# Designs tried in a protein design run: designed miniproteins, single chains. Part 94

Each design is a single chain, and the fold is of that chain. pLDDT is the mean over its residues in the fold that is shown.

## One batch from the design tools (miniprotein)

Design m3274
Fold by ESMFold2-Fast:
Structure m3274 (fold): chain A 61 residues (1-61)
Amino acid sequence: DVDALVEELKRIADALMKLGYSKEEVLEFIKGRIDLLKKSGVITDEEAERILKAIEEYINK
C-alpha cells in the first residue's frame, strides 16, 4: 500500500528531524530509501515519483 509507505516515510522524516538532521539531509535519506524500493521492484517508477512528491510537500510545510 503506497499510502501506508508514505505515512511510514513521514514518520521516519519526523524522527530524523527531531534528531537534528536538516530538511535537506532528511530528504536525501528518503530519496535513497525510495530508490532502493524502486530498484528492488517493491514499487513502480510512477509510485516512487508520487511518494517522493508527498514527502517533499510534507517536509517543506
Scores: mean pLDDT 84

Design m3275
Fold by ESMFold2-Fast:
Structure m3275 (fold): chain A 81 residues (1-81)
Amino acid sequence: MSAEMERKKKEQELNEQLKELMTEIQEKVSEEATQQIFEAIKQALAQGKVEEAEKMILEYMKSVGVTELGEKIVELMRKAV
């Protein structure tokens, strides 16, 4: 039970950091496209496909010209795994 609570706390902290990055991304790209990408990332992470989620983030951010934001998101994902 204690291990379950620790995982939940780490997940909450990660969600807060991701929320900050999402806000920064939404300022530079369309909100709709940003939401679609993050939904796909959540699904990939839930399936344990971290590498696939990382690729999706980097490719999308590269296409909209904000590669640095994609790198920050990938760094957070790697810290969560």
Scores: mean pLDDT 71

Design m3276
Fold by ESMFold2-Fast:
Structure m3276 (fold): chain A 78 residues (1-78)
Amino acid sequence: AEEQARRIAEAVKTLFEAGHDPETIARAVKVALLAFGVSPEAAERIAQRVLEVMKETDDPEKIAEEVYRIALEELRRQ
């Protein structure tokens, strides 16, 4: 859970800093989570919450921190 959450947070930060659209990043997060064996419902919830975070802040560090918290919370429910 912790390792997967860190990898997702790092990927989101990298893609955001590279100038990718929030919707593209959210889709990439969902695909990565599905590849990790996360349920489609949980992957969708995480991707949606990640999209919302990117609408609220332009700070890559804050985005990474919030994405880590969101992913860890959802992954620990599985």
Scores: mean pLDDT 82

Design m3277
Fold by ESMFold2-Fast:
Structure m3277 (fold): chain A 62 residues (1-62)
Amino acid sequence: MKKLFEQAKEAVKKGDFEQALKLLGQISKANLDADNVIDPEAAGLINEVGKMILEAREKEEK
């Protein structure tokens, strides 16, 4: 989980939003795959990367 999160943050820093979104999708699928319960830590990490992508995209669009 944390390795995918770090890769997603790195992709955002590089401006590779397509890769970052792909990695977020993988994190989300891994979370749902075992217990149908979202781990609170993983949910927090997903939200944080999503926020980073939104902020970076707002900068890029403007």
Scores: mean pLDDT 68

Design m3278
Fold by ESMFold2-Fast:
Structure m3278 (fold): chain A 69 residues (1-69)
Amino acid sequence: SSLQREFMQIRQQFQTLSPDDQQDYVSRLGQISDDTLVRLRQTRTPDQRRDVMVDHTREVIRVGRETLQ
């Protein structure tokens, strides 16, 4: 709910960003996605995979907040 609202807000704000800010955001998301993929490959249980995906969502929101500075 709160995370979903933050995600939707970031999505809407992305569409209003300058091209340079959009490129910065996409670049940071790429790095986060790469890190998440490495972490997912190291997981052994569904609970560990869920925790990694939750962390990924938090990092995406964090980067969105930073890009909106």
Scores: mean pLDDT 78

Design m3279
Fold by ESMFold2-Fast:
Structure m3279 (fold): chain A 88 residues (1-88)
Amino acid sequence: SKEEIEKKAEELYEKIKEYLDKNDLKGALKVIDELVEEYVKKNKLEEAIEVLKKTKELLSTLDQSDPRVKEVLDYIEEQIKKLEELLK
């Protein structure tokens, strides 16, 4: 549902933000991987893409001059592309 996607995106956004606040970029990328793995195991590829796109929108409200924020955004885009290829 739309509510479940928004809730999952907000949860992922908060976890990423917590790791960035700790200067733990590897931790931020790992929580993205864990979400993707969970959805792939459940065969919910379209929902994974929607959660990642919404998370990317939320992260775009952060300081775009921060290279760590850019790296997280680029990583999310890479994960979206990988999931889209699996749907073909």
Scores: mean pLDDT 87

Design m3280
Fold by ESMFold2-Fast:
Structure m3280 (fold): chain A 99 residues (1-99)
Amino acid sequence: SPLEVVERTIQEFEQLLTNLTRSKTVSEQQEVMDQMISLLQRASQEMRELGDSETTELLEKIRQQVQYAKELLPKNPYIAMLLLIASSSELWLRLRELR
C-alpha cells in the first residue's frame, strides 16, 4: 500500500541520515546522499505502480531536493543539511496524510 511504501522509505531515509552524521569526508557524505537518491527513486517507481500520483510527485520533488543538497554540500554544508531535514519532514507529513 502507499502507506507501507512511505513508512519503509522514512525508516530507510532516517537510517541514512544517521549514517551521514557518522561520515568523515564530503565524499563519504555524498555517497550516502546517492543512497538517499536511489531510495527515493525506487520508492517513487513503486508508488507510480500503485497509482498514487500525488505521493509519486512528492517523492520526485524530495529526490531533486536531495540531489541539490548533494551539489551544495562542498560549498554550503549548513544549507545542504537543512534541505535533508526538510526532506525528512515532508516525508513525515505525507505519512500523516495517508493515515
Scores: mean pLDDT 89

Design m3281
Fold by ESMFold2-Fast:
Structure m3281 (fold): chain A 91 residues (1-91)
Amino acid sequence: SSVEEELFKKLAEMQERIKKWLEENPDMSEEERKRKAIEFFLEMARKVFETGSEELKEKMRELLEKLVENLKSDSSVPQEEIEKLEKLLEE
């Protein structure tokens, strides 16, 4: 499969984990939901950087850079969570 197909599959698996977690925790605030989504993304990204091909790692870096830029525009996202993503990008 192509690197883009592999990345899409990992993102889909992450989205299903998030969906299941939200179904099990329906009374969570928007801020808590956003924090948890970032945690799932960090777990996925770390695994890609540890075990992925060089091409997959490059695509993950591109996705992570775009995510960080988008989250910096969202005042409801804690800066500490954005800093965790930026630190991963520097590793």
Scores: mean pLDDT 81

Design m3282
Fold by ESMFold2-Fast:
Structure m3282 (fold): chain A 60 residues (1-60)
Amino acid sequence: LEDELARVEAEMDRVNKEIAELEKQYKENPSEETLNKLFDAGVEALKLAVDYVILRKELA
């Protein structure tokens, strides 16, 4: 459970960094491909946030 929480935290950090990079790319060269990648990354971030809340409640 603690290992799972650490894994989710690491994945959230990775996705947040990816979103930041994609936002930078979109501002420099707006494209449908970059926008779609941003949307997909945003959805993944939301799923990870839900998992994080559930795991946190189980450990409390």
Scores: mean pLDDT 80

Design m3283
Fold by ESMFold2-Fast:
Structure m3283 (fold): chain A 64 residues (1-64)
Amino acid sequence: MTGGVAGSTGSEEEALERAKEIAKEEGAKGVKLVVGEDRDSAMEKAIAEAAANPGTLVAAVVKK
């Protein structure tokens, strides 16, 4: 099964919806949401979660 990281250009809800769509397309076991204070923090957490859960799609969101 394929895991990965998906970014968002909208709200946390939009990021989660987009991640669910990608997870369905790729046959991922689930979706995990990661929130960071900035883009770099969000990406670092998302990469770590994706590496720890190789069957899960990780959605990264930046907190306003």
Scores: mean pLDDT 67

Design m3284
Fold by ESMFold2-Fast:
Structure m3284 (fold): chain A 67 residues (1-67)
Amino acid sequence: GPEEAGRKAKEALLKGGAPEELAERAYRFASEGDGDKAGLAVAGASAKANSPEGGQEAGRYLKEGGL
């Protein structure tokens, strides 16, 4: 569900080197079922980490969770 998708996305972002605050933001929006805001938060976190791989994996988890 959305909460599990958000948790997995947060973990992927943190492994990619994203700041905790930005990864947490992605988790919150995903848990609320807001896929658009969660996707934007993933993109922002990925950009700050300079790690496209972490962002891509986080986005995949959001999509698998129906976001």
Scores: mean pLDDT 84

Design m3285
Fold by ESMFold2-Fast:
Structure m3285 (fold): chain A 65 residues (1-65)
Amino acid sequence: SDAAIEAGIQKIKEAAKYMGPAYFGTSDVTVEAEELDENNVRVTATSPTGTVVTTVPKSTLEELG
């Protein structure tokens, strides 16, 4: 469901806040999610030290939510 996908995206955002210092050397991490296609979401994590872009299946986001 769309609610489960949104919950999955929120879990990724919370994980990025917790893991930001370990992976980016900073807690200043912004996570954005956009629909790429019917089955996939593009997740972009941006920090002053770099940007990571990944494609996450909506089914994976539903499992996380």
Scores: mean pLDDT 74

Design m3286
Fold by ESMFold2-Fast:
Structure m3286 (fold): chain A 74 residues (1-74)
Amino acid sequence: MSDEEKKELLRLALLTMLQWAKENNLPQEVIDFLQEAVARAPELSVEELEEVLREATEKIQEYLPDFRFVILPE
């Protein structure tokens, strides 16, 4: 997979998390973080996007500890 394809996949993952957070009525602070992450995605490297996705997952887990988001197979 190219870096461009990885970057788009990670951006789509953030968009999916944002939609899921809105549908599940998560706190506005989580929604705002995800919206900012999606907006910043074009400016970030693949490594930075992976870090942002990890942080987004951790923020969701603060409200839903059993939540796990896996983009890549083990």
Scores: mean pLDDT 74

Design m3287
Fold by ESMFold2-Fast:
Structure m3287 (fold): chain A 86 residues (1-86)
Amino acid sequence: DAEEAALSPEELQELIEKGELAARVALLAGELGNKEKQKEASEAFKAGDIEKLKEIKEELEKEITDKEKLEEIEAKVEKLREEALA
């Protein structure tokens, strides 16, 4: 039973948010070809540092001047979420 897994609804939500955030950061860094930011994001995800992941996301979004590319990345993240739930 899920209750035996000892995760609160809040903890489960945090895990989902971390996974989604990590995927978004990976796609953003990939678009820019920024291997250093990809490494930083991977290390932050492994450490469970959600604040660092948010900072990396904001930095990468500022580097992408094309709003259409940002919307495309958002669509890819949404598709990954839907596929993970299927």
Scores: mean pLDDT 71

Design m3288
Fold by ESMFold2-Fast:
Structure m3288 (fold): chain A 86 residues (1-86)
Amino acid sequence: AAAERAAKLAEMLAAIDEGRRRALAEEERRAGRTLSAAERAAIEAEWAASLAATAARRKELVANKDEEGLAKLEAMLEKLAELGKA
């Protein structure tokens, strides 16, 4: 139930963090150099902001027991995890 969904979300967040690391590596590959601390911080801040907004929405959907909304949010998390994988 709710605990099961929380565990699934934790797994998705871990996959998104892996996606973030891959996105940073891909940006370095495209730039042909190591990213500066400022460039990395900017990318990480965008990912963090998106994850925070998604987490807040998920908590609302769980509280309302909106199964369809949760499924759509899971699809969004998968897209975030795939960002930069082209």
Scores: mean pLDDT 72

Design m3289
Fold by ESMFold2-Fast:
Structure m3289 (fold): chain A 93 residues (1-93)
Amino acid sequence: DLAEILAQIEAFAAKVRALAAELGVTLPADLGTREALLRFLLDLVAGKKKTTLSAEEREAKIAAVLADEAAVEAAASPLEHEALALLLERLAA
């Protein structure tokens, strides 16, 4: 159902907003999709955003957010799949 999908996206967005607040990072206005949320997390792991935490602390917090979501199920589009694969690869390193 569309309403259920939107609720899941908003729940994931809320977790990403909480993480960004803890990291001291400003959220982009365009975080309305799971692809955009996953790309934002990838940019955080890649060090493209200035944060108040070390790289190890940042990666651990991002991993915790992903563990709370069915991230594998979120990778429905090619762009979401690419972003998720790159993010998981970087967290595994």
Scores: mean pLDDT 65

Design m3290
Fold by ESMFold2-Fast:
Structure m3290 (fold): chain A 95 residues (1-95)
Amino acid sequence: SEELAREALELLKRVVEAAEAGDFEKAKELLEELREVIDRLMEARPSDELVDEVHQALVLATREISEKAPEAQDVVDELSALTAELHEKAREMRA
């Protein structure tokens, strides 16, 4: 699970870099990979601290893209949806 969290954070960094570079096709491709890694992470039932770290990174990345690349609204929307999905899955794990 720690390896999956690290992989998710690295993919998220690449999404931000692609979006800021105006490569929205690459950003969307990386977002699809990120979604799969997050799904695998949640299946591994990670610690609350690890989930919170990934969730915080998603929130910060969404804000950064929104501020620096406002034309990447579709990437921002998909990243926001992924952030909400992670929050819901984490809530279900804690219930």
Scores: mean pLDDT 83

Design m3291
Fold by ESMFold2-Fast:
Structure m3291 (fold): chain A 80 residues (1-80)
Amino acid sequence: MQQAQNIISELLKRYRGSQEAFVLLGQAEKAVVEGNINLAINLLEKAAKLDPSPLIYEALGELYELVGQLNLAIEAYEKA
């Protein structure tokens, strides 16, 4: 869980974009702190649809790797 928290923490420090996407990123941080990585992924997927930022796609790729969804991780990294 520390690794997922670090991924989202770094994203929040560097992200400069949509306010609506930023709110979803904050909700994703709460989700990983609570141990719900699947909810965090869903929230980042919504954020990426609102703002297709390379930073959001890179964080999605790292979270997909953590849950073993390697094909989705590759797809996210290609969009980064």
Scores: mean pLDDT 83

Design m3292
Fold by ESMFold2-Fast:
Structure m3292 (fold): chain A 87 residues (1-87)
Amino acid sequence: SPLSREEIAAILRAELERLRALLEDPAASREEVVQAIGDVLQIAGAADAMGDYDLAREAVRLVLEALERYPEIRLSEEGQQWIESLR
């Protein structure tokens, strides 16, 4: 990977902040929430691959909370596989 573990962790923390802000924003669209979930899962996979397991697990936990708040959101097959792999 061209990015260091520290750079991946910084990106993931920024995406977690964005997802948390969207979950608290009543004006946020479902499309914005879906996109933020996808971004978090993609970067969480990279963080896990770099050995940042605790941060990757925190990301999965926030995604699962988002899906409980918006049960109409269905993840892609890729998104489902990333949640399963990150545990």
Scores: mean pLDDT 83

Design m3293
Fold by ESMFold2-Fast:
Structure m3293 (fold): chain A 56 residues (1-56)
Amino acid sequence: YEELAKKAAEGDSDAGLRALIEVNYGGGIDAATRFGTAMSKGDVEGALEAAKLAGV
């Protein structure tokens, strides 16, 4: 997952979709929203924290 989150933050749309599905499945809308916000800022650390919130 960590590699997927990094690629998503760097603009890889396929990795972004896969990571978003995992975050949403584990942590729901709140985790998915945090992930999306981090990605929009290029914040890889924030994206990884959202993944931890989802238990991924």
Scores: mean pLDDT 67

Design m3294
Fold by ESMFold2-Fast:
Structure m3294 (fold): chain A 73 residues (1-73)
Amino acid sequence: MSKGAKLIRKALEYAKNDKPKEAMEELLPLFYIGEEEAKEAFHLLSLYYATGNKEYRDKAIEILEKLVEKYGK
């Protein structure tokens, strides 16, 4: 598995386990490779961390699951 795919999988696992801060930390290196979906997931996890609204977490998980599929090739 590529290094990027491993980071996305860890972020997804943290998000599913209600650890948005740890999920965000795993996504930071992906910002420099221009992955816009990773930035969107980070923003949603940041909103979840600030507000506690699980809708933001669930939307971030959806994006991360698509990224895992994309990078898992």
Scores: mean pLDDT 79

Design m3295
Fold by ESMFold2-Fast:
Structure m3295 (fold): chain A 90 residues (1-90)
Amino acid sequence: SLPPGILETKDVEVEIDLSDHLPPELRDEEVEAFLRLLREAPDNFKVKSIRLTYSTEESRNLLLRHKRRILETLKELGLEVEREEEIYVG
């Protein structure tokens, strides 16, 4: 669980790892929770990276959907991502 006061902390550096090792339901829940935190306190976050780790093209396409939602939210909030990565492990 996140520590109390995370929304009060400025300059929180975030590295986002999207991986096909998590069940889809838990992944969707984690993405939604993160997007809510970004919307509540956008100035508190610096997004350093978004990384996709995948073993199949099908899982890559699902992870790209999550990445697009995150990038769209960041763009709406005026935040930029410093680095984007994809890692194939199949």
Scores: mean pLDDT 74

Design m3296
Fold by ESMFold2-Fast:
Structure m3296 (fold): chain A 61 residues (1-61)
Amino acid sequence: SLSPREQLQKKVLEIMNEGIKLAEQGFSVDEIVEKMRKLAKEKNIPEDVTDAVIANFKAHY
């Protein structure tokens, strides 16, 4: 079984991978951010972690 830290890392990776997939499909940055925030909420990721993930994504796209 995964530790809470490992579970959070897995969820963060899933959101980053979804963002990359949406970018490859031609979605705008604004649409990707909206979809990433929705997915993060569904996965119960803390807002501060979600904000950091989105900031990192925007820095690369």
Scores: mean pLDDT 86

Design m3297
Fold by ESMFold2-Fast:
Structure m3297 (fold): chain A 95 residues (1-95)
Amino acid sequence: SEEKVKKLLELLEKLIEAAKKALDSFENITLAIGYILRLIGLEEDLRLNKDDEEKQREVAEETLEIAKEMLELTTDPEVQKELEELIKELEELLK
């Protein structure tokens, strides 16, 4: 669905922004940068595979996994709340 692809892109963009905002509060800044780069790669992969539903699902699943890992890593309560909201939206998208 084009609508699901658009929603996933919006969630990826929000997650990248949350990761950048939380960069200083991550236990390991190198790992945080790694997540940002992985998310940017997933966003590009999704844009290149807009007609491949299986690839879109794979991107959504990996995005959810990264979001959950980032939630465990961050100590910033505002970023934790943003990540929890993004995780709920990603889980809803994958239903």
Scores: mean pLDDT 81

Design m3298
Fold by ESMFold2-Fast:
Structure m3298 (fold): chain A 89 residues (1-89)
Amino acid sequence: MVEGEVEVKVTIPASEATDDTIWKAFVDASTALVNAAREAGAEVVSLEGKIEYDAETGTYTVTVRARVRGSPEAVELFKKKAEEINKKN
């Protein structure tokens, strides 16, 4: 089996950034990645989240990093699905 890693990023303007909107962004990104892994036939090994604030742009970036394990085909399919999640966001 092989491992693969991807990140999903969601940008929230500071004017819209509340504990609820930040938490929802984290949950939605994590759920999308877990569903993508399941659909690809890969196992989620780890999920890590971070929140960064950029004072120059006045934005928060929520980043969810997922590491998965599976067959080479499952990991490649997961990476393709994660790319589509990032394009949607």
Scores: mean pLDDT 83

Design m3299
Fold by ESMFold2-Fast:
Structure m3299 (fold): chain A 85 residues (1-85)
Amino acid sequence: NEILLKVKEILEQLLDLIEKNSSKPEEEIKKSLLDFLDKMKEKYSNNPIIVESLDMIKESINSNSVEEIKEFLESMIDLIDKLLK
């Protein structure tokens, strides 16, 4: 499923952003994640399912700590991998 693969790629890039910015304050990490998601929403604006998925991830980021966000992203990637196999 192409949509699931694209969502997975975005989730993996969010994890990379967390790791790359791990020395920065939590609020700065969250801002980087939200800015990246807004950019991805613009890129995939013609795909409502991707946009809705990204909005749900943004809600999770706004409501949770960076450690909880990391666990959430890893769990979502694992779930997508199971759905693709």
Scores: mean pLDDT 85

Design m3300
Fold by ESMFold2-Fast:
Structure m3300 (fold): chain A 68 residues (1-68)
Amino acid sequence: SARAEELVRRIAEIVGADAALLLEALRFNGMTSLEDLGRIARTLAQAFRARGAPAERIARLEELAREA
């Protein structure tokens, strides 16, 4: 869906280069539903928080998780 494609793009923008490999793995396994993308965004937000990433980046990922 257009919404799922938009979420994929926004997650990739936040995560950067490593997102390309993550998104390829998700596509290969068919894990591109809104529910799956929401779980991924939440998991990434938690990982970024643990690593001391900027609050803005964490907030953007949490917002995407809520939208899914």
Scores: mean pLDDT 72

Design m3301
Fold by ESMFold2-Fast:
Structure m3301 (fold): chain A 85 residues (1-85)
Amino acid sequence: SKLKLQIETEAEGGMMVMMLSSMSIGLKKYDEKLSKEMLKKAGEVLEITDEGARNPEKAEEYAKEAKELADKAVKEGKEKIEKLK
């Protein structure tokens, strides 16, 4: 149903945003620039997720795009964190 797809899309987007936001908070004391960049990426994931929720017909495409963006941002953040340690 439309409601099920919308709820699932928003839940997935929320988890990705939570992950990126948590990393941003953790980085704030160590790398302010990276912290802000990850927060910006969280906002971009939210925008894509919201677009998918409003267009259930294309929800799969938007979910894939949001996941790819989030996965890339998390990977880059982790690589930079490892270099700090």
Scores: mean pLDDT 75

Design m3302
Fold by ESMFold2-Fast:
Structure m3302 (fold): chain A 57 residues (1-57)
Amino acid sequence: SELEELLRELEALTAQVNAMIANRDSLSDAQQAQLAALTARAQAVVQRILELQRAAE
């Protein structure tokens, strides 16, 4: 289902963000931009999950 796919994407994004945060003090400008993009994508995925759950009610 779309919800299961979004939950898997959120898990993958969370793992990537956590890996980057572990090296926070040594991130290049490009890596900091990637972290911002991954965080923005995670926020969008959460919003989509909430919309799907609300629509199912």
Scores: mean pLDDT 82

Design m3303
Fold by ESMFold2-Fast:
Structure m3303 (fold): chain A 58 residues (1-58)
Amino acid sequence: GREANLRAAQATGTARVNELRATDPSTSASAELEGDTLVGYILRNGKLEVVRIPLSEG
């Protein structure tokens, strides 16, 4: 159901963020769930990049 899909998407997003940080230790990253949107914050080379991943299908 929807709840299982949300948990899977959240886990996938967290895994991707951790993978980036493991590849480049200079990268600081975090992710949080904002309603039905996964918001990723990536700090790389002094630049902050914000990525929004909608968990609802369009």
Scores: mean pLDDT 64

Design m3304
Fold by ESMFold2-Fast:
Structure m3304 (fold): chain A 60 residues (1-60)
Amino acid sequence: GAMARRRELLELARELGITEEQVNKLFEKGYSDEEIARIIANIARYQGKTELAERAESLA
C-alpha cells in the first residue's frame, strides 16, 4: 500500500544521506510517490549507487 511504499522510499533516501524531513517536504509540496522515487533514483545515480537507483525506479 501507499504507507509501505512511503516507508521504502524513506529507507532508500536514508541510505543516500537524505533526511526524512527533506522527503516529507517534497510530499508537502505535492510531489507524488512516483515523482519522489524518480528524484531519489537520480540522486543515487549521481552518487554512483546503481543498485539503490534501480530499487528507487522500481517504486516509480
Scores: mean pLDDT 82

Design m3305
Fold by ESMFold2-Fast:
Structure m3305 (fold): chain A 100 residues (1-100)
Amino acid sequence: MKNTYRLSAKSSIELAKGQIESARKYTEEMEKASVEDAPELYKKALEEAQSAIDNARQGYENALKAGDKKLAEEAKKLYQEALEVKRRAEEVYAKKLEAA
């Protein structure tokens, strides 16, 4: 069922892209926010980043099952990007708390 896996991979990749963008936005808002508002934005950034990690991983697995090497490479890059976005959110939050 290569066609089904390819469609699933494309859907997961598209979701991951949007979630990476949302995680970056919440991280940027958190960096500018007060210490009191930072926890809520951090939670949102982590939730989006984790969803992006999960969707990128699912997209990668489905792309491999579809035999679509280009989709697999795209999903793998998004997976690495999602991990970096999550790490950045954690680092920004830690620095925010240290500055308080």
Scores: mean pLDDT 89

Design m3306
Fold by ESMFold2-Fast:
Structure m3306 (fold): chain A 94 residues (1-94)
Amino acid sequence: FKDELEQLEYEAVLAALAGDYEAALRLAREIVERFGRRRLAAGLLLLAARIQGELGNYEAALRLLEEAVRVDPSLREEAERLKKEIEEKKKEEE
């Protein structure tokens, strides 16, 4: 179990850092479904959202934040802070 979870976590981090929104979302969902590690999965989704925001993919970033809060509501405050940062950056680029 441990090695397989560690592999999925590594793949999810790489997908997030590479800006692969769909892969990051899929891998985070697999972590929840197979191992029940909701906080880990939500944290990976927050990382993916942060990277998408930096890439200017604001819609994808906001969807990832919504999924992160759905997976683990304890991350709501962190997600709300990141959402504000993304919304401010979006306004500056318009």
Scores: mean pLDDT 82

Design m3307
Fold by ESMFold2-Fast:
Structure m3307 (fold): chain A 59 residues (1-59)
Amino acid sequence: GSATLNIQLTDAPPLSPEEMGDVMAQIEEAVRNSESITLTLSPESVARLQEWLARVAAQ
């Protein structure tokens, strides 16, 4: 499936590794179900998410 990701930036602390794992799982489920998801993330969390997405896209 295809999903639309909407990312809003916040100045809150970065997500924990466990919280990032939950976000990644939600994105995978949204892609599987062709759903849209809105995430509010710090710039550091966005960078980690972009690195993960690049790795997944390269597979």
Scores: mean pLDDT 78

Design m3308
Fold by ESMFold2-Fast:
Structure m3308 (fold): chain A 87 residues (1-87)
Amino acid sequence: MREKLMEEVKKEAEEEKKIFEEDLPLEEKKKKLEEKIKEIESFLEYVENLARELNSVTSQLDLIKETADYKLEVYKELLEEYKKKLE
């Protein structure tokens, strides 16, 4: 799946490259390409930071849920023991 996705991204990049090649003087092409590269680099950094934060949050939520579920089981067992002692 990843390989096919990368091939599609390569195709899109080649198509976008052709669009930039058609209508502009070389100096403007260079400037626009440099701006586009910086935009993509900034966007990638943002996405990487967001993915890192989301992975951290997801791991923390899973741990909290597991901890709460475990405590709930312990308290339910203890409650059953107390009920039996009160009978």
Scores: mean pLDDT 68

Design m3309
Fold by ESMFold2-Fast:
Structure m3309 (fold): chain A 69 residues (1-69)
Amino acid sequence: MKPGYGAFFADGSKKSVQDIEDELLFILAKMLGKEVKSVEEARKFLKENNPHLLDVARTSAQSAHDAVQ
């Protein structure tokens, strides 16, 4: 199955807030035109270009995790 971005892994196991945040950081960097290979590259790119998106990613990850009961 193609992995989807969301609160669950492709195998059906629930993602942690950190897992969701990490995926959102990759998505945000890619949306801004940056192809990154690690969470640290994504975080550095966002910190240098759109630092508020780091807070948005964390808040969005928490909300997505909490929405899945």
Scores: mean pLDDT 71

Design m3310
Fold by ESMFold2-Fast:
Structure m3310 (fold): chain A 69 residues (1-69)
Amino acid sequence: MAQRLREAADMAAKGDIDGLEKMRDELLKAGDTVTAQAIQNAIQLMKMGKNDQASEMLRTQAELEELKA
């Protein structure tokens, strides 16, 4: 899970909305709705031109999941 959020954060920093949408859909098919929702929130930030904030949010979420495991 945390690695997926880190991959998503890198995509967000690069402005790769299409890559994030694909990752979201793959996670939904796998039943990981929580991580998919985090990616969806990042996509919304990116659509507002806030790619750096989207990337930071996803990295923070990954760190929180590692600390809670």
Scores: mean pLDDT 81

